# Ledger of designs, part 103: designed miniproteins, single chains, continued (2)

Each design is a single chain, and the fold is of that chain. pLDDT is the mean over its residues in the fold that is shown.

## One batch from the design tools (miniprotein)

Design m7805
Fold by ESMFold2-Fast:
Structure m7805 (fold): chain A 93 residues (1-93)
Amino acid sequence: DEDIRRGIADILVAIGKQAMEDGDYEGAKKLYEKAVEVTDYQHPEALLGLGEAYDKLGEKEKAIFYYQRALEVAERQGNEELVKRAKELLEKI
């Protein structure tokens, strides 16, 4: 069920955001990785969070990859706010 998978990913994203605020970038990465996997790379907030965690860890090529994927998914879903965030993160990196 896609709704159940999305619900799990939303919880993981919320915990991942808290880990990012706490400076636990490795913990945030693992939480966002699970959210991305559960949703088959279709959760744009999880993809952005994973990119941000990689950027904080100095893995810029992986950060760019996930920001680009997040942009593609957000555009397909018509999520203009996440499209804007993904573009801003790609310009800033």
Scores: mean pLDDT 89

Design m7806
Fold by ESMFold2-Fast:
Structure m7806 (fold): chain A 69 residues (1-69)
Amino acid sequence: SSGLESLVDLFDVDGDGYISAEEIGDVLRSLGLSPSDEDVQKFADLIKKYDTDGDGRIDKDTLKKVLSS
């Protein structure tokens, strides 16, 4: 709930309500984590799956639902 909201807000670097795989990777690295290329690719594949408009991004509400499921 609140933890997921804070995490998703961190991934929304531009504050526009949409999140790219690059933003997720950058945030994880800023937290001292070392995501593998496979981990970043999984986020990219997830975004592509829910990106019905072809803009390369996932909306915050969709990402929150995916992470809470």
Scores: mean pLDDT 73

Design m7807
Fold by ESMFold2-Fast:
Structure m7807 (fold): chain A 78 residues (1-78)
Amino acid sequence: ATLKDIKPGQEVSFESFGKESAKGKVRSVDPASKKAVIDNLTSAVAPGYSVLFEGEKVGEVVSVRSEAGKLVAEVELF
């Protein structure tokens, strides 16, 4: 997938050590900065985790923050 294939509302998967660790939902994408914000995480993720859309690696987690007690991940897109 390319940056244009990632849109708000899409489901993404997070992988650590080649295994799916969590899922999340794309909140926003900024193609100019090559960044996306993912929320509704099913489990905790960390910087360095791979982000996949429809089985393709599209980015990597660069930071995780808490918003109103829920985890939100910032992702650098390829």
Scores: mean pLDDT 79

Design m7808
Fold by ESMFold2-Fast:
Structure m7808 (fold): chain A 92 residues (1-92)
Amino acid sequence: STEEILEKIDKIFEELKQAIEEGDLEKAIEKLLELGRIVLEHADNEEVFEYGKKKLEEAIELVEKAFPDDLEAQIAVGIAQLQLGVAELIRK
């Protein structure tokens, strides 16, 4: 259901913030990519897309600020941005 997907987005976003607080780069990347994947997979659902896009944009900014010089983090941000872009194209 839409509610279950929104709750999953919130959980992943909170886990991402926790990973950043702990300095856990690997987990932060994992959660960023998981969030991007959910937004892309549910791009056809307007409510999920709008909420997920907002959370994904916040997540991208948090990862960029926390790990600005890490190549793996930069690649993960690029993948998340691509996932968001593809989701936006599906919504057109």
Scores: mean pLDDT 90

Design m7809
Fold by ESMFold2-Fast:
Structure m7809 (fold): chain A 56 residues (1-56)
Amino acid sequence: SRKYNPELLELAKNPSEEKIEELTRKLIEDLGLPESAFPGLKKEIEKDVELIKSEL
């Protein structure tokens, strides 16, 4: 599945608030999500990054 997993893996290796926000915005634009989805999607990306980091 095309889930931006390589970008999540890079964030797990080198976490950055700026990069998390950038990826969240990219996903909103790519998926055509409303701006109101940004906080929720950012939180989910942060959780995914933490889960991947715990598996490394």
Scores: mean pLDDT 75

Design m7810
Fold by ESMFold2-Fast:
Structure m7810 (fold): chain A 81 residues (1-81)
Amino acid sequence: MGKEKLEEAIRLADEADKLLKEGKYEEALKKAKKARELGLEAVRLSAEDGVDPARATGAVLRGIGLEVTAALKLGLPISEA
């Protein structure tokens, strides 16, 4: 389960990065939020199902970075990220 969440988080982060480059900031924000949430679940599950904690943490940090970037482009408060 955690492995599938990690793979999904990485995929969503890649999609968010592409959307940011295309100027689709609202769509990028949604994908980045989902990536962060799934990455956090993968980190939480890493102790139980053999998910690499470094990979899971990397996915969370990337998701946060993309979410913050998209939010700033939209003029949204960072506290909502």
Scores: mean pLDDT 76

Design m7811
Fold by ESMFold2-Fast:
Structure m7811 (fold): chain A 58 residues (1-58)
Amino acid sequence: SLIDEANRLAREAAELALQGRHEEALELAKKASDLYTQAGQPAAGQTVLGLVEKLVRE
């Protein structure tokens, strides 16, 4: 489902952020956010973007 795919991308984005791969982390977080929006959960997408932003310390 779109939600399952978004959750997988969100998790991978967080892992990339912790590895210092900030640009890749933000790209995946944006893709996850888009999938959450398509699934009718835009607030979840915004939460994921905010979390990844904090993990990259910017």
Scores: mean pLDDT 83

Design m7812
Fold by ESMFold2-Fast:
Order: C-alpha cells, then structure tokens, then sequence
Structure m7812 (fold): chain A 100 residues (1-100)
C-alpha cells in the first residue's frame, strides 16, 4: 500500500486507485486500503465511488471518526446534504467518546 500512498500524494489518482484495488483483492478486510481507495476516488472527483469505498471501510472499522468525516465530505460533494450531516454527527460522537 506504500506505493498507493506515494501515487496518491503525487496526484497520480488513477495509479493510486489501481494499487489500492490490488491491495483489496489480496485482503478484502483491509479497512485502511478501503479508506485510501475512497480518498483516491474523492481526489479524482468520483464522489459516488468514494462513498462506496468509505462505507466499506466503516463496515470493517465503525469507530474510525476520520472515515465518517471523509464520508460526510463525499456526500456533500455528491449533493446529499442530509446524509453528509448524519455522517458528520457519527464522526463527532466517536470523537467525543475518544476524548472522554
């Protein structure tokens, strides 16, 4: 996945997507790979695919506040303000529990 992260940082989003898809094919329960796939799709402007990938990351790790925040941003970009607010509320609830 380090090659995928390097491609993502370099702005090579298509390469990053392919590398994260390969990682997921090898380990479909890798929540970090699903999160990074979502981030790569988001950076590429494919908000619907970003939403799908972030949802998979959350299914595997439901207490990842960052994944919920990124899901909210992807929903906002896709025009679903209500789902964006719901996802942001979940992120805030998780962050409040960690801060306690």
Amino acid sequence: ISEGNAALLAGNYEEAIALFEKAIKENPNDAVAWFNLGLAYYKAGDYEKAIEAYKKAIELNPNDAKAWRNLAEAYKKAGDEKKAEEALKKAKEIEEKIAA
Scores: mean pLDDT 85

Design m7813
Fold by ESMFold2-Fast:
Structure m7813 (fold): chain A 56 residues (1-56)
Amino acid sequence: SADGEKAREGGLAALERLEGHGAGAAAGMSVQEAIKAGDLESAKEIAERARELGVL
């Protein structure tokens, strides 16, 4: 959905821009927003990227 896509873009942008606890918090919120939108694929992508960066 459009809301899931926005959550994906926002979460990935936060992971690029922020570091440490700030990046993890932003990613967690974006995953929750994607889940609420019913977009589990976007939620998974954000979570995997956060894990790769070591902020999850």
Scores: mean pLDDT 75

Design m7814
Fold by ESMFold2-Fast:
Structure m7814 (fold): chain A 60 residues (1-60)
Amino acid sequence: MSDEFLIKLGEKLGVEPTVSATKAAIKRLLKTGDVNPLLDAANEIGASVEQIQEIVREFS
């Protein structure tokens, strides 16, 4: 994943426009099992199914 992609995803999740803030937000969502905000944010930025699967694998 690119830093640019993660920053855009984080903006849609309502976090600071940093890679670290975005990664922390993703880990929190995956830990709670509430993945819908992550899927909604990814869809808004035009992420592919493969990119979403990569996020889930990397941060699980």
Scores: mean pLDDT 78

Design m7815
Fold by ESMFold2-Fast:
Structure m7815 (fold): chain A 77 residues (1-77)
Amino acid sequence: ASREEAEKLVEEAERAKEEGDYLKAAEYYFQAGLIYEKLGDLEKAREYYMKAALYALKAGDSELANKAIARLVELEE
């Protein structure tokens, strides 16, 4: 995975958000967070995991929200 792939996922997430597809937005933000974490960019990983959790909750997907929150907790250690 590359920073360029993460940037594209963020763009897809923002588009999905504007279209009201909060589940798709959450999925794309979560994937972007995973890529940034793998690259060692913990600030961006944290940012996109927070957005993934927010939009997963808006979509009613508690499983995805909990996964994103778990990632955030682990990044604080």
Scores: mean pLDDT 86

Design m7816
Fold by ESMFold2-Fast:
Structure m7816 (fold): chain A 85 residues (1-85)
Amino acid sequence: SLLEELRKKEEEKRMLGNLYLMVAETEIRLAEEYIKRGDLEKAKEALEVARRSIELAKEYGADEERIKKLEERIKKLEEEIEKKE
């Protein structure tokens, strides 16, 4: 059924949005560890990946509140990096 195919595509879109949020969360945690180790260049690279993953999550209609919290975490870590440079 065409309707069942459309439902599957909607479910795939939601799944992809959630996967991009998971990637962003993972990259944020990786950035936190790099900052702790003094590897500010790798921390910046991880935060750039996290930001791109959030933009993709937005495109796939991921949860706005989760996106906002992750963006706030990235901003705080970027501010930490600036203070250490």
Scores: mean pLDDT 87

Design m7817
Fold by ESMFold2-Fast:
Structure m7817 (fold): chain A 88 residues (1-88)
Amino acid sequence: SMDEKIEELLKLAEEASKATDPEKQRELVQKMIRKAQELVDEASPEDREKVLATIEKARDLLSKLPNEDIRAVGEIALAVLESILRSR
């Protein structure tokens, strides 16, 4: 379900922001990006605002990730996905 995927995405973003090991941070950010891609690809027009709000929440969680390079990868990926969703 959409709600289950949203919950999984936000959990991955939160876990990434709390992880202290850079390897674990990269793994969690990559998993989060994959879940965000799935949400964007599966979003119906009716779900658009809900998915956009989810991306915004994920970006807020990632803003707390201490490694600037890993944070930038996640933030850029989410910005691209937001742009794709808004263009549909």
Scores: mean pLDDT 87

Design m7818
Fold by ESMFold2-Fast:
Structure m7818 (fold): chain A 86 residues (1-86)
Amino acid sequence: MDLEEGKEYFKKGDYEKALEKYEKAIKEYEEKIKELGENVPEEEYDKLAEAYENLGEVYKKLGDMEKALEYYIKSGIILLKRAVLS
């Protein structure tokens, strides 16, 4: 599971591998949401938002505060979309 593997690498301080795993998780969840459209379970949006938030934490650890903020905002937008569509 890319999201869970990303968390493991983040705990180990391997931020580059955590980034790769979170980017992969984001792509997988975005593909699922696109495929399912309006029938997507809320859990897929929650996982996508979590992956964006975790990617923001990686960029924060790498000192890229601008990218960290960007991904935190993306996470919030996904959660807002989920709330409106449900």
Scores: mean pLDDT 81

Design m7819
Fold by ESMFold2-Fast:
Structure m7819 (fold): chain A 60 residues (1-60)
Amino acid sequence: PERTEEQRRAVLETTIGILKAAMDFVRMLLERGLISQEEADKLLAELEEQIKELEEELEK
């Protein structure tokens, strides 16, 4: 059987939290000069797109 609504929301919320933590990590790497601005911009854009899709799923 499929996950309950509560389980589905918990999985989505946890995944969104992990992706937001990954964005913070990318920003830290940029601040420390460990990655280029171009690499940071690309990674942040990809993570932001994934978060947006998951937040839209959470609202359904």
Scores: mean pLDDT 81

Design m7820
Fold by ESMFold2-Fast:
Parts: sequence; structure tokens; C-alpha cells
Structure m7820 (fold): chain A 68 residues (1-68)
Amino acid sequence: SIADVTRKLIEASDKGVKKALVKTSDGTEVEVDLQNAASVAGGVLAAIGSGGKKATVTIGDETYEFDL
């Protein structure tokens, strides 16, 4: 869900991670500055706006898949 994507980005931000990559199943890709609230919101909006069934969040070498 979008809430799970948002939670993951906030969790990474709270742990001091600086960047994440959000990809959606429609091919949209957004690099997110996790220390900037507007950038985090942009990553969430990319996931919502995709029209796809899935989003992935990549933090370093770890990738997390979310159903939308």
C-alpha cells in the first residue's frame, strides 16, 4: 500500500539514510532525498501516480517491493 511505501521512506530517513530510489511498474523512477520532506512526498506521489500494481524502493543495495 501507499502507507507502507511512506512508512519505509520515513523509517530510512529516521535512520539517517540520505537517498532512496522509487520505481513504479509503469517505468517511472524518482531519486528521493530522504532528508528533504518535499522529496519524500515526491517519491510517494510517483508511486500513487503510476497507475501500476507495484512500487519498489531501493535503499543502498536493498530493494523492497510494495503492492499498490
Scores: mean pLDDT 77

Design m7821
Fold by ESMFold2-Fast:
Structure m7821 (fold): chain A 82 residues (1-82)
Amino acid sequence: SLEEKLLEALGKALEYAKKGVEAEKKGKYEEAIKYYELAKKYMEEAKKYAEKLGSEEQVKAGEEGIKELEELIEEAKKKLEE
């Protein structure tokens, strides 16, 4: 179902976001960026399924999650430049 696909995409986004945070805590910024970009990809998929379901609440949550992941990616990139 679309609901199952939404939950699966959200689960993957959460898994990769957690791996990104763990990599960042260890100073592995290149690895953190890779995981945050994977988390963003799955969050974008979750947003698409939320749109198909007509769930404005889940669409907004997806947009917020994507924005937060983009901020984490930019912060990690800045640390690679230092």
Scores: mean pLDDT 89

Design m7822
Fold by ESMFold2-Fast:
Structure m7822 (fold): chain A 86 residues (1-86)
Amino acid sequence: SKKEKIIELLKKATESEDPVTKENAEEALKLVEEGKIEEAIKMLEKRGKEGDFGASVLLAHVYKILGKEKEAEEWYERAKEAAEKA
């Protein structure tokens, strides 16, 4: 299922060497496992809009799994912008 693919993605992201990306992935994973995928998306959207590179990358991958290609492209672009500020 798409939920299982998102869980797999987030579990892999919890292994990140970046503490911020790891925290984003752990919090999003907990919400998705609780069936709160929309809350996980909203959390990552908020953090990504605040310039969090890891949140933007995770959200782009989540949207891609959901088949929302346009939203995925938007969040990859936001990730590039966040990387330029770092």
Scores: mean pLDDT 83

Design m7823
Fold by ESMFold2-Fast:
Structure m7823 (fold): chain A 79 residues (1-79)
Amino acid sequence: MDKVEEAGNELKEELIKEGMPEEAANAAAQAFMHGVLQGKSVEEVAKQTEKAARDYGATEEQVKKAGELAKKIAEKVKE
């Protein structure tokens, strides 16, 4: 639980540093944490993270970075 929240916060901070709007970064981090907690695959977690970022106004370049970062962080959290 706490480790997943820390991972979600790490994702949010990195996305904001990449210029993503705070609301989109927050939505992406929430979708990421939800997917990990539900036991979804790394690929599925990344897709849900991308969808949330896009739905909240991230550019396609930012969405792609969110998916790549989500995969990297999800792999660490999932072993």
Scores: mean pLDDT 84

Design m7824
Fold by ESMFold2-Fast:
Structure m7824 (fold): chain A 86 residues (1-86)
Amino acid sequence: MTVVLEARGLTPAELAEIRAMADGLRSAGYDVTLEVRGDHAVLTVRNADASGMMSVLSVAVELQLRGHTLETQVEGDTITHTVTAP
């Protein structure tokens, strides 16, 4: 599975959390791409297992609990979590 987190309207603290997640997943051996532009981040994890999928979902849900809107879409072998500004 490929898991994508596309998050917008991020605070500097939320952006730092996403960067830390990307670094942790890379250290665990996952194929991770992170692109950051201002308050927008796109995290892509390729060949994610259940643990990798749950890690990305956990961050998306945490952002939702902080007032962001979360929408999840599944297409083929790709899960996309879209997080918009609060």
Scores: mean pLDDT 86

Design m7825
Fold by ESMFold2-Fast:
Structure m7825 (fold): chain A 76 residues (1-76)
Amino acid sequence: SETEKRLLELQGRAERFSSAGDYKGQGKSLEEMAKVEEEAGDLKSAVHLLKVAAKQYEKAGDKEKAEELRKKAEEL
């Protein structure tokens, strides 16, 4: 499916950023995966991915973005 293809592409990006130690890149990839899951109606997966993305942004020093994503997870 288109959803599965997009998730595989984004997972591959997250893995590449992980290998590079790029927390911001990992956060962005996970945030995009959360959007895909939300659009597909998998809100449980979307919430989980938003929380993991928030943790990566926090590790990158982006506290504002981390807080935004945690708030979005609570609203789903």
Scores: mean pLDDT 87

Design m7826
Fold by ESMFold2-Fast:
Structure m7826 (fold): chain A 107 residues (1-107)
Amino acid sequence: KKVEELEKKRNEILKKYNDEARKKAQDIFDQTLEEIRKEVSPEEAERIDKLYAELKAKGVSLTQMLEELAAASEDEKVRQRFLETRDEIIKLYKEYAKKALEEISKL
């Protein structure tokens, strides 16, 4: 019973930090995509939206999505923005994983 209670608490902590990290990563992604759409031509924005829809339908990760969007971009500034956002999201997931493990260690 005691081991089962500790496992439940561990799973609740992992879920909490994973959900927070995913929400924050999605917000960062959405903000970057919105900013880029405003800076590019309408034709380029439509191409980005089409590729995003295709990648979302395939269920690829946000980091893979950013890599594919960067690879499809001919503008170096746009490509760099997508790659910087990828690195920010990777860093975010690592920090939230550390927080989860630290809280679990206190159980």
Scores: mean pLDDT 84

Design m7827
Fold by ESMFold2-Fast:
Structure m7827 (fold): chain A 80 residues (1-80)
Amino acid sequence: HMTLEEARALFDRILQTLAEHAPADPELQRLVVDAVRRYNAAKTPEEVRAVIDEFLDRVKALHPELGPLIDALRAEVDAA
């Protein structure tokens, strides 16, 4: 079972990984801003997990070329 602190640490890792690998894209930046807003409003690990899942799905839809990276990040989330 993931704690709220663990879920938040996982989201921070996801954002860091995407910042290192993704190209500069205003639409991707918008998705990050939206995800961070929802993340800051989240009060349970389940709410943080829902933000992560939706964010990863939207990034993969916007940038299919990042699919393998997104799939790897989702596997980390599922293993946590």
Scores: mean pLDDT 80

Design m7828
Fold by ESMFold2-Fast:
Parts: sequence; structure tokens; C-alpha cells
Structure m7828 (fold): chain A 87 residues (1-87)
Amino acid sequence: SVPTIVKKSVTIPAGQTATFTVTVEGDGGPAQVEIKVTYADGSSETRSATVAPGKTLTFTVTNTSDQDATVEVTVRAPPGTKVTIEA
């Protein structure tokens, strides 16, 4: 069976903060969250988290650079798990 993969990309302007909420529902098992921030200079930063079914993860990303940054949130979950990403 194919795992559930949900992606959301957001551009954060210089000096701004974005808030992300990952909601995990169902009984298929925990979701793996990867947060990748890419800056205008080509540098990148990756963070990861695990979210259990029935739980919500809220996190913030602050762009401290003087240019736009891109945030890609990728959530991978077993079959039977429903994932929603809000930003």
C-alpha cells in the first residue's frame, strides 16, 4: 500500500514568521514531519518531528534573512492515517 504524503510550500518574506499546524487523524500510525527551509543564498535547514494519530503539531518558522525564504513541509504517514497541513 502507498503511504500518505502531504506537502505544503510557503514563501516567508524577510523578517516574517509563518505558523504551521499539522493535524494527524485516523488509526494507521504516526506521521513523520520534515520541515525544510531554503534561503535566497542557497543555504537550507531541515527539522523533523513525529506526530501520533489524533495529535496536532504547531510550529513556527521565522525568516531572519533579508530576502524571501521558502519553507516546504512534507508529512509521510502509513495507510489509514489522514494528514492536514495548514499555514
Scores: mean pLDDT 86

Design m7829
Fold by ESMFold2-Fast:
Structure m7829 (fold): chain A 57 residues (1-57)
Amino acid sequence: AEEEALARAGEIGDRYLPAIKAANETMKKYADLPDDEVIDKASEAGKAVAEALRAQE
């Protein structure tokens, strides 16, 4: 049922919440940069997010 699928998705989300929060905080730092700097930091942000997720796993 839909409720069962949502419950399982919630459990998965709860388990990965710390990693998701870490990734979100990393992206937020780069999102506050000026437009010209954002493009340059896009690859840096991607690497930082990947490292944050890997560290939380």
Scores: mean pLDDT 61

Design m7830
Fold by ESMFold2-Fast:
Structure m7830 (fold): chain A 58 residues (1-58)
Amino acid sequence: SVSLLLEVAAHDLGLSREELRELARLPNEEMREAIYERTGIKLSDRQVANLKAVVLAS
């Protein structure tokens, strides 16, 4: 389910599901930069787009 994918993504990034939902309100580029600033993990544009789709579908 998409909710399970969101749980896995949140755990892997070290962010809460609510933090990911807030970040998903941003444009993809800003979401990517915010994740990097908070976690040190740099996602590609494709990875951010896929993550955002999972978050918004959950």
Scores: mean pLDDT 83

Design m7831
Fold by ESMFold2-Fast:
Structure m7831 (fold): chain A 80 residues (1-80)
Amino acid sequence: SLSKEDLEAETLLALGVMYEAMADRLEKQGKFDEAIEWYKKALELYREALERATSPDIRRQAEAGIKEVEEKLKKLEEKK
């Protein structure tokens, strides 16, 4: 079973995924400023998940989320 820290990290990771999905939808609608704000929120959640996680699997997922959102943010900032 997951520790309290890993359960908290998993919850933050899940919220990060939801916020990234919201940002992806806003980007597809051409709402680039709103998409950037939601990507920034997702990035913060992934970073918090990584800080709390002791499970290697949760840590890897958080690191992947950080990298993906950072790449998406760089592309959007280049288009503005």
Scores: mean pLDDT 87

Design m7832
Fold by ESMFold2-Fast:
Structure m7832 (fold): chain A 101 residues (1-101)
Amino acid sequence: PVDELTPESLRALQEMEERAERFPVFIEQTLQALENQDDNVLQQLQQQLSKSDFPFAQALAQQLQQILNTKDPQQRQSLIDQQIEQLKRILERIKLAEEKK
């Protein structure tokens, strides 16, 4: 016997699927903004991500805020490079998962 899925569990799963569709778009937009060093776009993305209930989006918002608050160009570039590499790895994993069906 397997546990029956409750209506609450089904709603949570559906909400996760809807958020998963938007998730790659936010990552790609964040990558573009980081590569272009567009502070205005990064600030807008940070604000949008901070309002999300998705834990990864909140963590990404915190990292973007740290980059925006870093005034030293060398330290800021290091944080940007690290974030770009991390986001590219996440996008690659998402792509592989989608191709596996």
Scores: mean pLDDT 71

Design m7833
Fold by ESMFold2-Fast:
Structure m7833 (fold): chain A 62 residues (1-62)
Amino acid sequence: MEESIRKVEEALRADLAAEAEVLEAIDPERAAQIRAALEAEDYATALRLVLEPPIDAAIAAS
């Protein structure tokens, strides 16, 4: 049953890494912070950095 959790973590890590790569073109500092959190296996921090950045320039800026 731990295999299901591992697959979810693997998928989440891959998705967050892809998101960081997109953000690197717009906010390289944010991308670096997400990468650092992923390397520390702190998925909660990585997810929060994606959802609630201090500056929403990538999505909310119009």
Scores: mean pLDDT 70

Design m7835
Fold by ESMFold2-Fast:
Structure m7835 (fold): chain A 87 residues (1-87)
Amino acid sequence: STADLQKALVERVARELLDHAREHAPELVPEVEARYKEIAAITDPEAARAALLALIDELTARGVLSPEEGARIRASLDAALAELRAA
């Protein structure tokens, strides 16, 4: 279903953030991994997206992502979700 594809996309982006933390902020990996597991456990795509956006904002606030990186990830996510809805 479209909802399953949206959920899979949100989980993929959350995993990319975890991989980014492993490379750039290894001391934060346990916290980011816990947030990833929370996002993966959310069944509703909209709630999962909201949790992912909160993680992006938190990583930006902690300097793990630049504001430009955070904005780019958000824009790419929203564009991909819009394409899934249009298909």
Scores: mean pLDDT 85

Design m7836
Fold by ESMFold2-Fast:
Structure m7836 (fold): chain A 78 residues (1-78)
Amino acid sequence: SMEEAIEQLKKLLNGEEKVTEDEFREILLGLDVDKDGGIDKETLIILQELLGLKPDGIADKDFLEALRKLVKERVIKE
């Protein structure tokens, strides 16, 4: 669910755990990040706050780059 996906992201951001690429993909699916990159504004604001970004509710390049850094730092893959 979306709530579980948000909880998992919080644990990743706090350094409580690392996840595999498959687990990270499941987190993104739980957030309804689909083929169109669509996320509702409320969820996006929560994610932006967790990532330390301005919570403007826009899934822009900065948001995507922050997710990329999260993957690099906390997803188990080189």
Scores: mean pLDDT 69

Design m7837
Fold by ESMFold2-Fast:
Formats: structure tokens, C-alpha cells, sequence
Structure m7837 (fold): chain A 72 residues (1-72)
């Protein structure tokens, strides 16, 4: 899981958002509780204009018991 996540972060830094999404997806498939992978895949989806997928991943990253608190 971590290796795919790290490579996804490298692709994100290079502006290769489609490849970043693929690697984050593989990290999530290996560890479905990997909240950081959902959060970073959400960011990559935002860069790709896939706002629905980004919102879904943001909610999954925050866990069902968490309240969305706006940043101050």
C-alpha cells in the first residue's frame, strides 16, 4: 500500500494526476482504511475536474463518524 501511495504522490508532484489516481486507487485496494490515500486521491480528482469523485473520497477520508469542520 505505502509504495503505491508514495509513487502516487510523486506523480501528483509531476502533474500526472491520472497516474496519481491509479496509484492511490491501488493503495486503497490493498488497505481500504488508508485515509491519507483517499484524501490525496480526492485532491488529484479536483485537479482533473472530477468533483463528484473528489467529494466521495473526501467523505471516505473523514470516516462516517466525523463532522466536516471548516478550516479557520
Amino acid sequence: ALAYYNRGNAYFSLGKYDEAVEDYTRAIELDPSFAEAYANRSAAYLKLGKYGEALEDQLLAKDPSRVIIPPV
Scores: mean pLDDT 73

Design m7838
Fold by ESMFold2-Fast:
Structure m7838 (fold): chain A 61 residues (1-61)
Amino acid sequence: SLSDEEARAVNAFGKAFQDALDAGKSVEEAIEAMRQAALDAGLSPEFAERVAENVRANIEG
């Protein structure tokens, strides 16, 4: 199961992505917002980069 830190990060990712899209930003800008939210939640830069890469791979096809 996810740690409390990872669970908070997952919630922050979804919110940051949706907020960016609602503001009229591109998918690429929304992915960058998610990466920044991960860093703000205290995750490592390496983990934040992996999340951004996985999201891009799954939604940009």
Scores: mean pLDDT 73

Design m7839
Fold by ESMFold2-Fast:
Structure m7839 (fold): chain A 98 residues (1-98)
Amino acid sequence: MSEERRREEELRRRALEAGEEEGEADMLAVELVLAKHDPSTPKEVVEKLEERTREEVEEAEEARRLIREEGLDQRVVLEGYNRGINEGQAEVKEILEE
């Protein structure tokens, strides 16, 4: 039986997903700080970024708990983190263009 292989693939998938949640939250948090310090950013855009950042931070807190409790591979988490940064950047662009 390939139980070890299935477990390794599942742990890798979970590590990628956890990293993505952390990367997305970090990117939104950075962009929120920048928007708050830019007086040319509309208040409505700042409020939308605050709401999305709150949601993503809660998901990232759960992701960090899973990383610790399941001993997820930090290199795989970092791969997911880089994807999450790109996803967060795309979401910020959509919010800023609305």
Scores: mean pLDDT 82

Design m7840
Fold by ESMFold2-Fast:
Structure m7840 (fold): chain A 72 residues (1-72)
Amino acid sequence: MKKELENEIKLSLALMYYSIALLLEKKGDLEGAIEELEKAIEILESIENPSPEALETLKEIKERLKELKEEL
């Protein structure tokens, strides 16, 4: 149960960073958005036995990060 709770907390934290990144992107702060996406990826990649939701979220964030880096 503790490990399961830790994974839920990590996913929630990663989603918070992802939300911040989307807000920064909307405001034109691409460098700030990239930094927050990288934080979200680091957290998601630290999850042991990630849920399908965590894996899908990680994939989405990685694709968005690639897109933003191409824009810089």
Scores: mean pLDDT 83

